# Ledger of designs, part 4: designed miniproteins, single chains, continued (5)

Each design is a single chain, and the fold is of that chain. pLDDT is the mean over its residues in the fold that is shown.

## One batch from the design tools (miniprotein)

Design m16106
Fold by ESMFold2-Fast:
Structure m16106 (fold): chain A 88 residues (1-88)
Amino acid sequence: GESLKQKAAGKIAEAASLAKEAGLSEAEKYFRKALDLLTKENDYKKALEYAEKALKIVEENKDELPEELYEKIKKKGEEAIKLIKELL
C-alpha cells in the first residue's frame, strides 16, 4: 500500500488546495511548507509544526468560511497531523 509518508503528503496537499479555495493564503502557505518539509527535507518535526500552524489559522477563520469547506480543511489537516506524529 501507500507509505505512511506518502499518505501524510497527500492529506497535506489536499488541505493546501482546500485552503487556497477558501482564500486562506497564509494557511495554504504553511500547508505547502509542511509538505516540502515532509517530502523534500524529511524534517518531520518541522512539518508537524507548520501543519499545526496552518490548522490554527483555519480554526481562527472558521466563522468566515462555508461550514462544509471549513470541516473538509480541518479533517484533512487533522488526518495529516496524526500521520506525521506516527512518523516521529
Scores: mean pLDDT 88

Design m16107
Fold by ESMFold2-Fast:
Structure m16107 (fold): chain A 88 residues (1-88)
Amino acid sequence: KPEIVLPETKEQIKEQFELILNILKKLAEIVELSEEEKEKLKEMEEMLSNFDNLSEEEQKEAFKKFVELAGEILSKLPLEVVDEVIES
């Protein structure tokens, strides 16, 4: 059984990206996102698509930026909707 470790490997970071992006896409189906929020979501999808072309250090920086963008989108949504999707 693989041990749960901090996302140090490329595969673990990519899996975290995919999980976060799926949660945000699910939220977008429930609530109407603003054009600004839709552009941030699109930027996140581009980051994931280009992830395999980055160096290990660039991948870690991309992950940090990705989490920041996700947090900015989530901060503008009603907390009760966010909690419902995350707990589902």
Scores: mean pLDDT 70

Design m16108
Fold by ESMFold2-Fast:
Structure m16108 (fold): chain A 66 residues (1-66)
Amino acid sequence: GREEKKQAILDILAELLGREFPSVKEAILAAVKAGISLDEIVDRVAQRLGISKEEARKLIEEALNE
């Protein structure tokens, strides 16, 4: 469900940055600050969840707007 997708995004970003985050938004902002492009995050999320890059991008944009 929606919560499983959020958890997968958190897990991916925790792996990339070597630490845990309390929210998807904070994890994405930390990744961007560390020099990881938004497109790279979208690609990794799409691959991990088995979804399209367009759907992964939408999930990331929704998290940033919360």
Scores: mean pLDDT 80

Design m16109
Fold by ESMFold2-Fast:
Structure m16109 (fold): chain A 94 residues (1-94)
Amino acid sequence: SDKEKMEEALKIVEEAIKKAKEASKDNPALQQWVEEAEKWLKYVKEHKEELDVEELIRNFVAALRAFAELARGLGNEETAEIFEEAAKKLEELL
């Protein structure tokens, strides 16, 4: 169901952000982007009834892949792999 897909998608993104925050502790530039991602996730959780689930999942996939490229560019392969794995899990919900 759409509600179950939404809850699972939010859980995947939340777990990825928590892991990325730990993995990026020594990278201040990457930490700023992870903090912005936490704010976006909080907003989505508070407004989830107003959002199309499949479009949100596609947007999460695109954002996570972009963040993975940013993390890799900043020399943080561990954070890049966390975001790429989360994007793959989200794509399985589509």
Scores: mean pLDDT 83

Design m16110
Fold by ESMFold2-Fast:
Structure m16110 (fold): chain A 89 residues (1-89)
Amino acid sequence: MDIISKKPLDKTPVSSKLKYIRESLSEEQIKELERLSGLSLKEIAENFSTSDIEKIIELIKEGKYREAAKLLIEGDIERGIELIKRGVE
């Protein structure tokens, strides 16, 4: 199995990731995520894979804005999702 030591950026263009986020979330949801994380939507698209972004979108749709922002700040989306599922954070 391929074990990654860091989260690689995928080959998906930043513009495509931005479009996907904007089509998946409302402007209010995007602004709240930016406010809580301290990251712009562009910075999120530049620093996270499409798979990680999809997981963040699911959390936002569930109303878990603080958890989504925390995962972005920590840079470990997979671990954060696992902890949330276990009822820790």
Scores: mean pLDDT 69

Design m16111
Fold by ESMFold2-Fast:
Structure m16111 (fold): chain A 92 residues (1-92)
Amino acid sequence: GKGIEDYLISMGERTLRLAKEDAAVGYRMAQELRRTAISAAKLEPEAARRGVAEVLRMFGYEEEAELALKDVKSLEEAMQRFVERMRAAAEA
């Protein structure tokens, strides 16, 4: 329910804040957020999809946000793309 959605959004806000200071920390937190989102989707798929979509929108990843809303498999793909984008930023 709302608890899972709000929790994912809170993790996303923290990830965005820390990524602005240290891209490597942002990447590590993005990996943790992906693992948490996939686990959440097994319990409450609709809440997890909404939470992930809001997180991806906060990062400006509108295409991935729309992908996350389609189904759980698309959420997993969107989170993989998110982690790859964060890895690229950390390696720059």
Scores: mean pLDDT 88

Design m16112
Fold by ESMFold2-Fast:
Structure m16112 (fold): chain A 120 residues (1-120)
Amino acid sequence: MTEEEEKAIRQLAEDLVAGKLTHESLKALGILLSKSGNPEIKKFGEYLKNATEDDETVKSMVEMPLDEFLEQLEHFLVSYSKDPEKIRELFEKLREAIQNKDLEGAYEALKGIFELLRNE
């Protein structure tokens, strides 16, 4: 994992544990998803990575309730992953870490998700 990817996971984990979604965390998500071996996941990641803060879709995601965003993201990744059950397990761990304000637990769960997607 590169320094850029580690920084992106940390940014996303911090915002999720804080109970928010920001343009910076969506850009971080985009960096991570753009490393996926799946073309649809990669395409969405490249879109998020390059979208400006004025993008209507990005604005809608930032305004979305965090639990709804995580449910939509999980459903999307499960639909394209070679290991949907592992994605579900990692999202369960991520939700638990967010509820407990566990930054390191959120980081490890996100890292597990993105390493799985990268190796597909």
Scores: mean pLDDT 86

Design m16113
Fold by ESMFold2-Fast:
Structure m16113 (fold): chain A 68 residues (1-68)
Amino acid sequence: SGAKNAAAGAAARAKGDGTGAAASAHEVMLQGDAEGARLAAEYAKATPGATAAQIAVAERSAQKAEER
């Protein structure tokens, strides 16, 4: 569900966890939830200390969810 996945992304951002945000995006992509994946990717970008690689993983997951 989009609401649960959006909440997971918000929680990862609050913890300053770019890796957790990227992992959340990948999980929602597997569920086919494009909106949740997009929000998780956005939270990864906003996370302090997130690397370009972590952000790229989250964005790739969101794009794959939208292509389904």
Scores: mean pLDDT 63

Design m16114
Fold by ESMFold2-Fast:
Structure m16114 (fold): chain A 101 residues (1-101)
Amino acid sequence: DVAALARVLGVPEADARATLEARLEIARLAARIVLEHTSDERVREAAREALEAFLEAARRGRYAEAQRATDYMVRAAELALAGAPDEEVLRELERAVEAAR
């Protein structure tokens, strides 16, 4: 939770909360970008799974895993925006799910 993150980072709880909120916003935005730029159901399902895996990692306080998951989700969104093949977007989303474990 926010109090545990604040203790780990050595910062006030308000700053830890702002950091978590920013990461959550990034993860949601990345998933939305992928969903808006593909009609492949496998990629759409992987984007939903990656967001859910990120949320679960964050809820359990696995901050490093959550950070790695968002990095892969951002890469997937960048590929989707660039019009990369669905297979390349899918690979980055699968990496996000694995990173969140």
Scores: mean pLDDT 81

Design m16115
Fold by ESMFold2-Fast:
Structure m16115 (fold): chain A 93 residues (1-93)
Amino acid sequence: MDAKISNLTVSNPSPTTLTVSFYLELPEGKTVEVVVSWREKGGDWSSESLTVTESGYYSFTFPATPGKTYKVVVSAFVDGKLVARTSATTTVK
């Protein structure tokens, strides 16, 4: 069984920040590298990563500009191989 990403939610807790939350389900005994990547429409990609050993809810907060549209991609890797990916697009209000 590969890792699974579910319940991807993007929220705007302040006019200058976005929070991405998701549930990650891991194969038993496996370590997963999660990479959260985001960009403004037409901008450069930024990313943050973490290594996880347990299934659960994870969240990332990053700076955002009001009125801009962002694409967020959450990718899960096992031993350098992409095993799950999901994405969302949101406009900051």
Scores: mean pLDDT 81

Design m16116
Fold by ESMFold2-Fast:
Structure m16116 (fold): chain A 90 residues (1-90)
Amino acid sequence: SPKEELIKKLKELAKKANDPAFQALVDRIISIIESEENLGVALSAIGIEIAGALFDMRLRGEPEERIEEYQKLLNEVFELVKSAIDKEES
């Protein structure tokens, strides 16, 4: 299913990133995907989680380069979710 393929790809992305904070965020995102019947609704909740993570990093005074690197990983997450939505709707 598109959901199963998405979860597999998200787990692979988290392993490649080798970042505990990113792994924790991906685990929360997978939980959202598994709890929602509609991937479009899941995408909205995922967007909130991502925005919150970036906001928290800025609030904690993380270096801008670290935030930019994290943003790139989060953009990959968004693209994977959007691709899965396209496959589910097709």
Scores: mean pLDDT 80

Design m16117
Fold by ESMFold2-Fast:
Structure m16117 (fold): chain A 100 residues (1-100)
Amino acid sequence: APLSAEEMAKILAEELEKAGVEKKEIEEIAKEIKESEPEKRLLLARAVGILLQAKKLKDEETVKRAEEIIERLKEGEDLEELAKEIRELEAELQEIEEKL
């Protein structure tokens, strides 16, 4: 069964807490996931996934890029443009992971 918005927000909040993200930022992301339409919610989840992976790799530049994408999603920027940037970042991280 697909995850509910509440279950998705809970899982992502727990992973962000383990990664050392500040409580205020976690609460803002969790709220945005719960209140967003399905398309935006999936992009937020993917951007959080990039953030978590970049933190594990200690890739500070990709952490910053992921944080900027999350902020732009919160501000209601164009989802098509953000989806493109998320896809490009996911591809870059996959190439790094394949080399490890």
Scores: mean pLDDT 83

Design m16118
Fold by ESMFold2-Fast:
Structure m16118 (fold): chain A 72 residues (1-72)
Amino acid sequence: SFKKEVEKLAKELKNMSDEERKKKLEEILKSKDIKKMKLYVEAINLLTEEGITLSPEVVELARKLKEEIDKA
């Protein structure tokens, strides 16, 4: 299910450094894969709900992913 995939990705992102998260989100943004963009946006939202502090760069990349989703 989408929810289960999001939870798995959130766990993976939680175990990444800020630099690894930035690189992953840049990769997803370049892929133009709307399904992956949706999964990663929701996974980032779960990290925020858990109280994980994200860098401004990671937050900005998540915003750009949302913009690409809205265009599709």
Scores: mean pLDDT 84

Design m16119
Fold by ESMFold2-Fast:
Structure m16119 (fold): chain A 85 residues (1-85)
Amino acid sequence: AEGAVRGGRAAAEAGEGEGARGGEAAARGAELALEATDSTPTKYAAGYIAAIGGGLTAYLYGKKSNEGAARGGNAAARGVGGRVG
């Protein structure tokens, strides 16, 4: 799960749904993961960018929830161009 794992981290941050504040970070992380996967010329490079951006943003807010992980994983899996399973 190369790109999915990396993208999943960024998307997991996007899934931070602990109130309004978490929603902002969650939405941003998901957008960052999707933008990175779509903007980069290579899927693995996109995954790296998404992981870095998402991870940094998640740490910045420090508000990760279980729901965030579930939602983030879903968005990341889609962003990397399919399901890795």
Scores: mean pLDDT 51

Design m16120
Fold by ESMFold2-Fast:
Structure m16120 (fold): chain A 62 residues (1-62)
Amino acid sequence: SEETIKLQIIADMFKISISASEIVKERANEKGRDDVAKAEEEGIKQTQQNLPEIEKQIKELQ
């Protein structure tokens, strides 16, 4: 369905966001910016928390 396609795109965007934030976190750690690394880690956790809800909705619409 169209709704399933929309949710799949949102899920993919969340996964891309997580990957980008992980790269930023690693570079922050390399530069000794623990404050930045912790902020990125928190952002990753929040995005990861939302992803299962979207995946559940996709499964329920199949």
Scores: mean pLDDT 84

Design m16121
Fold by ESMFold2-Fast:
Structure m16121 (fold): chain A 77 residues (1-77)
Amino acid sequence: IEPLKKLYEAIKKGDLESVRRILEEEFTPEKVEELAKKYGVSVETIALDLKSLGNVAYGLGRPDVAELLFEKAEELK
């Protein structure tokens, strides 16, 4: 999924501002519904993917980035 790939690259670079922007612009509830339809997955699947990326960010020593990802995943429930 392209937006998740873009988000992962921002996480790897430790770019907090890019992570925030991507989550605000490309992971609104409406856009997540569109992504779920496009890729044939559920909204819950995308929320779990965001939690997985949050765990990656935490493992990279970026709990600030991880919290943004966990908050967005909870918002989508």
Scores: mean pLDDT 83

Design m16122
Fold by ESMFold2-Fast:
Structure m16122 (fold): chain A 69 residues (1-69)
Amino acid sequence: SELVQKVAELLQEANRLRDEMRAAGKEETVAEIDRLLQEAGKAINDEDYEKAVELLQRAVELGRKALAE
């Protein structure tokens, strides 16, 4: 499924950004990304891939914004 592939790609990117934020000492941003990843994981378990994509996109946007600051 294209949607499942998109979830996998976004999950990899979100985890990569989380690791970069952790290395940069941005603990509050890491905590927010972790919350979004946990909610996305629940959505994936419920097979709500559309919601998972939305949550993972928010995590990626948050990480990219924080990295640019």
Scores: mean pLDDT 87

Design m16123
Fold by ESMFold2-Fast:
Structure m16123 (fold): chain A 83 residues (1-83)
Amino acid sequence: MRVREFESYSLDENGNPIKWRERVVWTDDGRLEYELVNEKDGSVRRAVVENGEIVEGWGPERLPGHTASIEEEARRLYELLAA
């Protein structure tokens, strides 16, 4: 199993930083789990990719300041880590 944890930042409507806790887990059976937590409000967004397909997710919505949806990002991470 491989685990990566990192932090990202976006800006709210008042220009204040919003801290995101991101976690990527690549399981020994080849599943990718991607979780993004908003530290300010505790909201959680999650997507799981298995065999290149989304098996769990929150839908196609993008978070403010992000260029891709959480599901699109999870698929991208799966392709990069499966190589």
Scores: mean pLDDT 72

Design m16124
Fold by ESMFold2-Fast:
Structure m16124 (fold): chain A 77 residues (1-77)
Amino acid sequence: MEEVLKDAKENFTKQFEESGGDLEEWAEILKAILENMKSLLNLDEETIKKLEELIKNKTKENLIEAAVLMVEEALKH
C-alpha cells in the first residue's frame, strides 16, 4: 500500500505540472470527487475534515496530498 501511495503522489505531481498547475481547477475537480466519495463510501468524519481542509488551503502540496488520501480511502473500500 505505501508503495502504491508513493507512486500515486509522484504521478499526481507530474500530472499537476504537465496540466499547467491550475490550483483552482484542481481544487474544483478534487471537491467533486470528494462529494461522490462521500455519497458512495462510508468515510470517517476525521478523513472528510482533513480532505476538505487540504482542498480549501489550495497549494500544490495540499491538493496532491488530498488526491493521494482519496486513493488510499478508495483502496480501503
Scores: mean pLDDT 79

Design m16125
Fold by ESMFold2-Fast:
Structure m16125 (fold): chain A 81 residues (1-81)
Amino acid sequence: MAREEALEEARKLKSPIAYTVAKALLEAGASPEQAVEAARAMAALEKEDLYRAIQVAHEAIQLLKAGDVEGAIALIREAAA
């Protein structure tokens, strides 16, 4: 999947949180497939618990700023499970 396709898939979720996380993952070097998977998980979490989705997105972005792409993805997967 191309990076542009990943961003369009994230936009279709209609979640600013999911889009922000997908874009941050791509900028940090995650694959397009990883970014879309994480965006879908974040969009699902937002529907269940908006405050938790905001908290998880904030923590994931902090990990991405530190260069920990794997840690950010693991955090999102664990929170959405």
Scores: mean pLDDT 85

Design m16126
Fold by ESMFold2-Fast:
Structure m16126 (fold): chain A 75 residues (1-75)
Amino acid sequence: AEAPPGGNDTAYGAKTPEDEAAYAEELARLKELGSTVTLTDDSAASRAAVLRTVAETSERLGRPVTATVENLPAA
């Protein structure tokens, strides 16, 4: 099988429509907290992984974490 049978979905990245909806909800929550994630990679997978980590770290610390999601423009 190409997909992992039971792994860490937060690290792997969502590929199902259900997970995609959950990812959108996470972005909305991070925006409410004023969180921003700065990325050097403009891939959606990397973006999702970083945002999930920021959200979990924010809860663990009991405060919002700053991280800006930005893509580098292709010349």
Scores: mean pLDDT 52

Design m16127
Fold by ESMFold2-Fast:
Structure m16127 (fold): chain A 73 residues (1-73)
Amino acid sequence: EIESLVKGIEEARARYRATGPGERDAARGEYNTLVAKLVNLLKEKKASLETLESIFPGEAARNLKIAFEDFEK
């Protein structure tokens, strides 16, 4: 489930990057919705940010950590 959500987030991010200005808000909204779902799931599992780094190496893990910190605040 977490892996599936991360894949969805990466796909939404790629779509957002490829999207023209007229549809950018919709693509960003979809991305934010998926990130919120992941954050809630991680809270339910009591998972740490270190867990994200071990499961999703590289830029994806770093971007998720930033999003997680933003939602935590």
Scores: mean pLDDT 65

Design m16128
Fold by ESMFold2-Fast:
Structure m16128 (fold): chain A 79 residues (1-79)
Amino acid sequence: EAVELLREVLERGSPEQVAEVVATAARAHYGSTQEVDASTMSEQSARRNGEELIRRIERGEVSEEGIEAAVRKAREVLE
């Protein structure tokens, strides 16, 4: 379900929306000590990082907090 929602963002969302989902997931996964700014991601980086996020989730490499944050942000951008 989380993977399906993130695939929808990658297929239908803008690069900016993908960058926001990726940045939100990274902040939650690494905790409050890690700063990730979506506005600094290039279009290429946003797409690549979005694809890698899905792969990492499928492989069980992302924390529960990271997955929950990604899903929450994905729902916000797809509203």
Scores: mean pLDDT 73

Design m16129
Fold by ESMFold2-Fast:
Structure m16129 (fold): chain A 63 residues (1-63)
Amino acid sequence: MKKVAVLVGSNLRSTLKAVELGLELEKNKGYEVAVARSLEDAKKLAEKLREAGYEVEIIEVKE
């Protein structure tokens, strides 16, 4: 089973940082990565993924 990282970025800077972190997680740890625009959307997505049997980590990116 793959691990999923849900990265939260609400502006261009934080979204770019989230993409950078996501590439690192996919390359080095075999994570699947999703990007959300809000913490609320990230939590909803994480709950659905956990129900499907994934391990999910939410990472807030602020710059």
Scores: mean pLDDT 74

Design m16130
Fold by ESMFold2-Fast:
Structure m16130 (fold): chain A 90 residues (1-90)
Amino acid sequence: GPTRYIVESLEELDEIIEKHPDAVFDVYVQKEHRDEVEAFLKEKGYELLVEPKEVTIPAETIGADEDVEAYRFAYKKGKPKEVIEIYFVP
């Protein structure tokens, strides 16, 4: 299944993208970094694949104390296998 990553910086996100040339993975990042992440991915040639969707992430998925409401963004770089799903968490 897709590998999951919790990231605290754009440098960590960049390293994860470089490690996954087949680019099917999930990223969890604090919502305060949304504008920075969107700008970074746009500069790398990624586009929004679908409109953002509100989702509930089970606590066990990210090691949180309770289930969290997040926004899911799917990004695509112009090749069929390069899709990154990013969850902006509180």
Scores: mean pLDDT 74

Design m16131
Fold by ESMFold2-Fast:
Structure m16131 (fold): chain A 89 residues (1-89)
Amino acid sequence: REELLARARELQARAAEAYAAGDPARAVLLAGEAMALGAEAHGAPRAAELIREAGERVAALVAAGDWEAAIALEDEAMARAAELARAEA
């Protein structure tokens, strides 16, 4: 559990660095993995899996410049992940 949270913090730092370097797609991918590790550490492996899958799709949309679709997908995925996390807790 603590090891997963430590890795999540490391990935969050890398995401911030990627964003500052002008790579928002990489930042989204790294932040998504950090969030998935956080969910897994809290006993929500299904939520973690959904967050990872959504993160890859959101990063692809950001890389393509489709910010409207990226935001809509992230909002939907986060709502679904929260629901799954509550069901798994």
Scores: mean pLDDT 80

Design m16132
Fold by ESMFold2-Fast:
Structure m16132 (fold): chain A 89 residues (1-89)
Amino acid sequence: SEEEDAELRELVKKLSTEEIFNLIKEYFGEDAKSADDLSEEAKLVLYVAYGLRNGLTDEEIADILGVSVEKVREYRRKVLEILKKHLGV
């Protein structure tokens, strides 16, 4: 829903870029020290989270990453799953 989308955007704004990176690398089980060390999927999920944190639309994120809007929406759902696990909900 639009309300859940707004909540997700506010949640990612409350986390630092370092906290978001650490949550994503832990979720994918990767021993990465930087974004460049992540798998392509984990990297795209990370950049979608960063785009959401910066107030970008799904369309703007898709244009920046060179992926479809549908793919951004798939990764957006993954970000929500990661945050829900982190928050224990």
Scores: mean pLDDT 81

Design m16133
Fold by ESMFold2-Fast:
Structure m16133 (fold): chain A 80 residues (1-80)
Amino acid sequence: SEEEKAREIVEKVKKLAPDLYNEMKKALRDYFGIEDDEKVDLYLGRLLLTLSENEPDTKYFSPEKIKLIELAKKAVELLK
């Protein structure tokens, strides 16, 4: 399922790049008010999965959202 793929990609990032995971988690907490670890992992898994399949269009995104996307893109590149 898509949820299983999202969970798998988050777990790979936690293992391979824990520093990037923690930076993305901090950005979600500080800029978007997402503080629950389960919600963070769900959001990040969906974001990482989306970026692994598609090029992001950052038009109309906030600077904070752009920073989060750049961190997530860096994590996805490390998985290649």
Scores: mean pLDDT 78

Design m16134
Fold by ESMFold2-Fast:
Structure m16134 (fold): chain A 71 residues (1-71)
Amino acid sequence: MREKAEEYEELAKKKDENTGELLGKAAAYYILAGDYEKANKLIDEAEELGVGEETAKALFETIQEILEKES
């Protein structure tokens, strides 16, 4: 979980076209790893960058996909 979060965070820092989506995926994996402070930091960063909506959508979808896989 944390390794995936760090991977997506690194990709987001490279300012790729999908920065908001990548921040959302990173935050989702941090939440699943129990690192809520890091997840909240990435969400705040996305809001400041103006991509909070894309980040929220990616966060929700990523958590749903992982939880459905275990249900």
Scores: mean pLDDT 78

Design m16135
Fold by ESMFold2-Fast:
Structure m16135 (fold): chain A 67 residues (1-67)
Amino acid sequence: MVKVERLPAFTVDGRPVPASYALPNVLDLDDEQIEELVEELARILGLSEEQREQLLKQLKEARKAAK
């Protein structure tokens, strides 16, 4: 199974994220923080460029829809 780890670059608001993947809190992030999170997840999960772009788009759309 693919596993996401806490890394220094995998932070929210300059703080280390909880041991959980912090996915429920992603909607509270701004666009730059979402982009950073997506890049980290893509690197950890080995996502293709296409999958990375889809994930980024989905998270930004979900955030703006929820606003």
Scores: mean pLDDT 58

Design m16136
Fold by ESMFold2-Fast:
Structure m16136 (fold): chain A 70 residues (1-70)
Amino acid sequence: SMDDIKKLKDESDNLKKKGDDLGKEYDRATKLAREDPKYRPKADELGKELGKTFQQSETLKNKADELEDK
């Protein structure tokens, strides 16, 4: 249904926004880690969360696209 497709697209868009925010934090943490190794674990954690968020967003987008094409 259109409502199901809209929910999947909205959730994908929310994850993209979360990914953008995480990407900014990751860039900042990575820059700090280059100057001070104590920030490396936080940068690594953010990088993993960013990757997971991107994959979740793409999965939902693909599911919405498949439902829209039928």
Scores: mean pLDDT 84

Design m16137
Fold by ESMFold2-Fast:
Structure m16137 (fold): chain A 116 residues (1-116)
Amino acid sequence: RREALRAALESAGLLAAQTIVLSKNATPEEKRELLRNTAGAIRGLFDAAERGLPGVSEPLTLSDSPVDREARELFEKEPVIDILRKAAELAEKYGVPESARVFREAIETAERLDAE
């Protein structure tokens, strides 16, 4: 469970980083769609980790595309909590508060794991 939650958190950080990179040149509507899709994926990852589903103990692997490379660079340079916070702020700014809530719940999970 703890290992699965850590893997889900790492994957959430990578997905949030990818969304931040993709959002740079996106329209406001495309940003909202990206933020909703990413929040849905993160919610699914944490739900799967809590249920103990197979394969959830391994973090996601990004491709060698320019976007995924920039996302990986951001993930390596910044704490996952800071990346998730930026995604939450983008979601609030562009009017998708449900997505912001998911990113903030992921931050709470990260803080809980760091405290243990």
Scores: mean pLDDT 78

Design m16138
Fold by ESMFold2-Fast:
Structure m16138 (fold): chain A 77 residues (1-77)
Amino acid sequence: ELEKLLKEVIELVRELSKLKEDSPEAKELEKRGLELMEKIRKLLGGEKLEEVQKLTQNKTINTVEEFEALLKEIAEL
């Protein structure tokens, strides 16, 4: 389940990167991304959620590639 949700987030981010920021399509994808992130958070539980928080606190995410690398690390928790 977690791996499936992470793949959906990666696909969504790739789709979002192809759209104009101010487009209605980009806004819908952003909303879907927030829903997927909430589901991931619920699946991780307490201990794994703490590990994810530690990973995100030590990283600045500016590119799609950096975001994919972060999600790969989360999947390996």
Scores: mean pLDDT 67

Design m16139
Fold by ESMFold2-Fast:
Structure m16139 (fold): chain A 98 residues (1-98)
Amino acid sequence: SFEEEALAVADRYIPELIEALKNKDYQKADDIASQLVTDLVRLGFKHKLSLEELREVFEKVIDRIIAEAEKHLTPEEVQLLRDNLRSLLDFYERLINA
């Protein structure tokens, strides 16, 4: 399923994303997050899903990333990461709806 493949993509990127954030390498963290979102959008197009189905799976991916981030980062850093990931998701959702 798309959800299973999307969560597998997230699992591939989570360790390196968390490591970059722990090291305060925000440039690397931004690059990794952008690659993750790009791979997820590309995977969504491959599965020919509705925008609502894409959004539901992306929210699950964000929740999975945040659950791991909470173990390593401050609450403020976790909130900023969540906001950044949602902004990237919103940008792509708006492009697809245009």
Scores: mean pLDDT 81

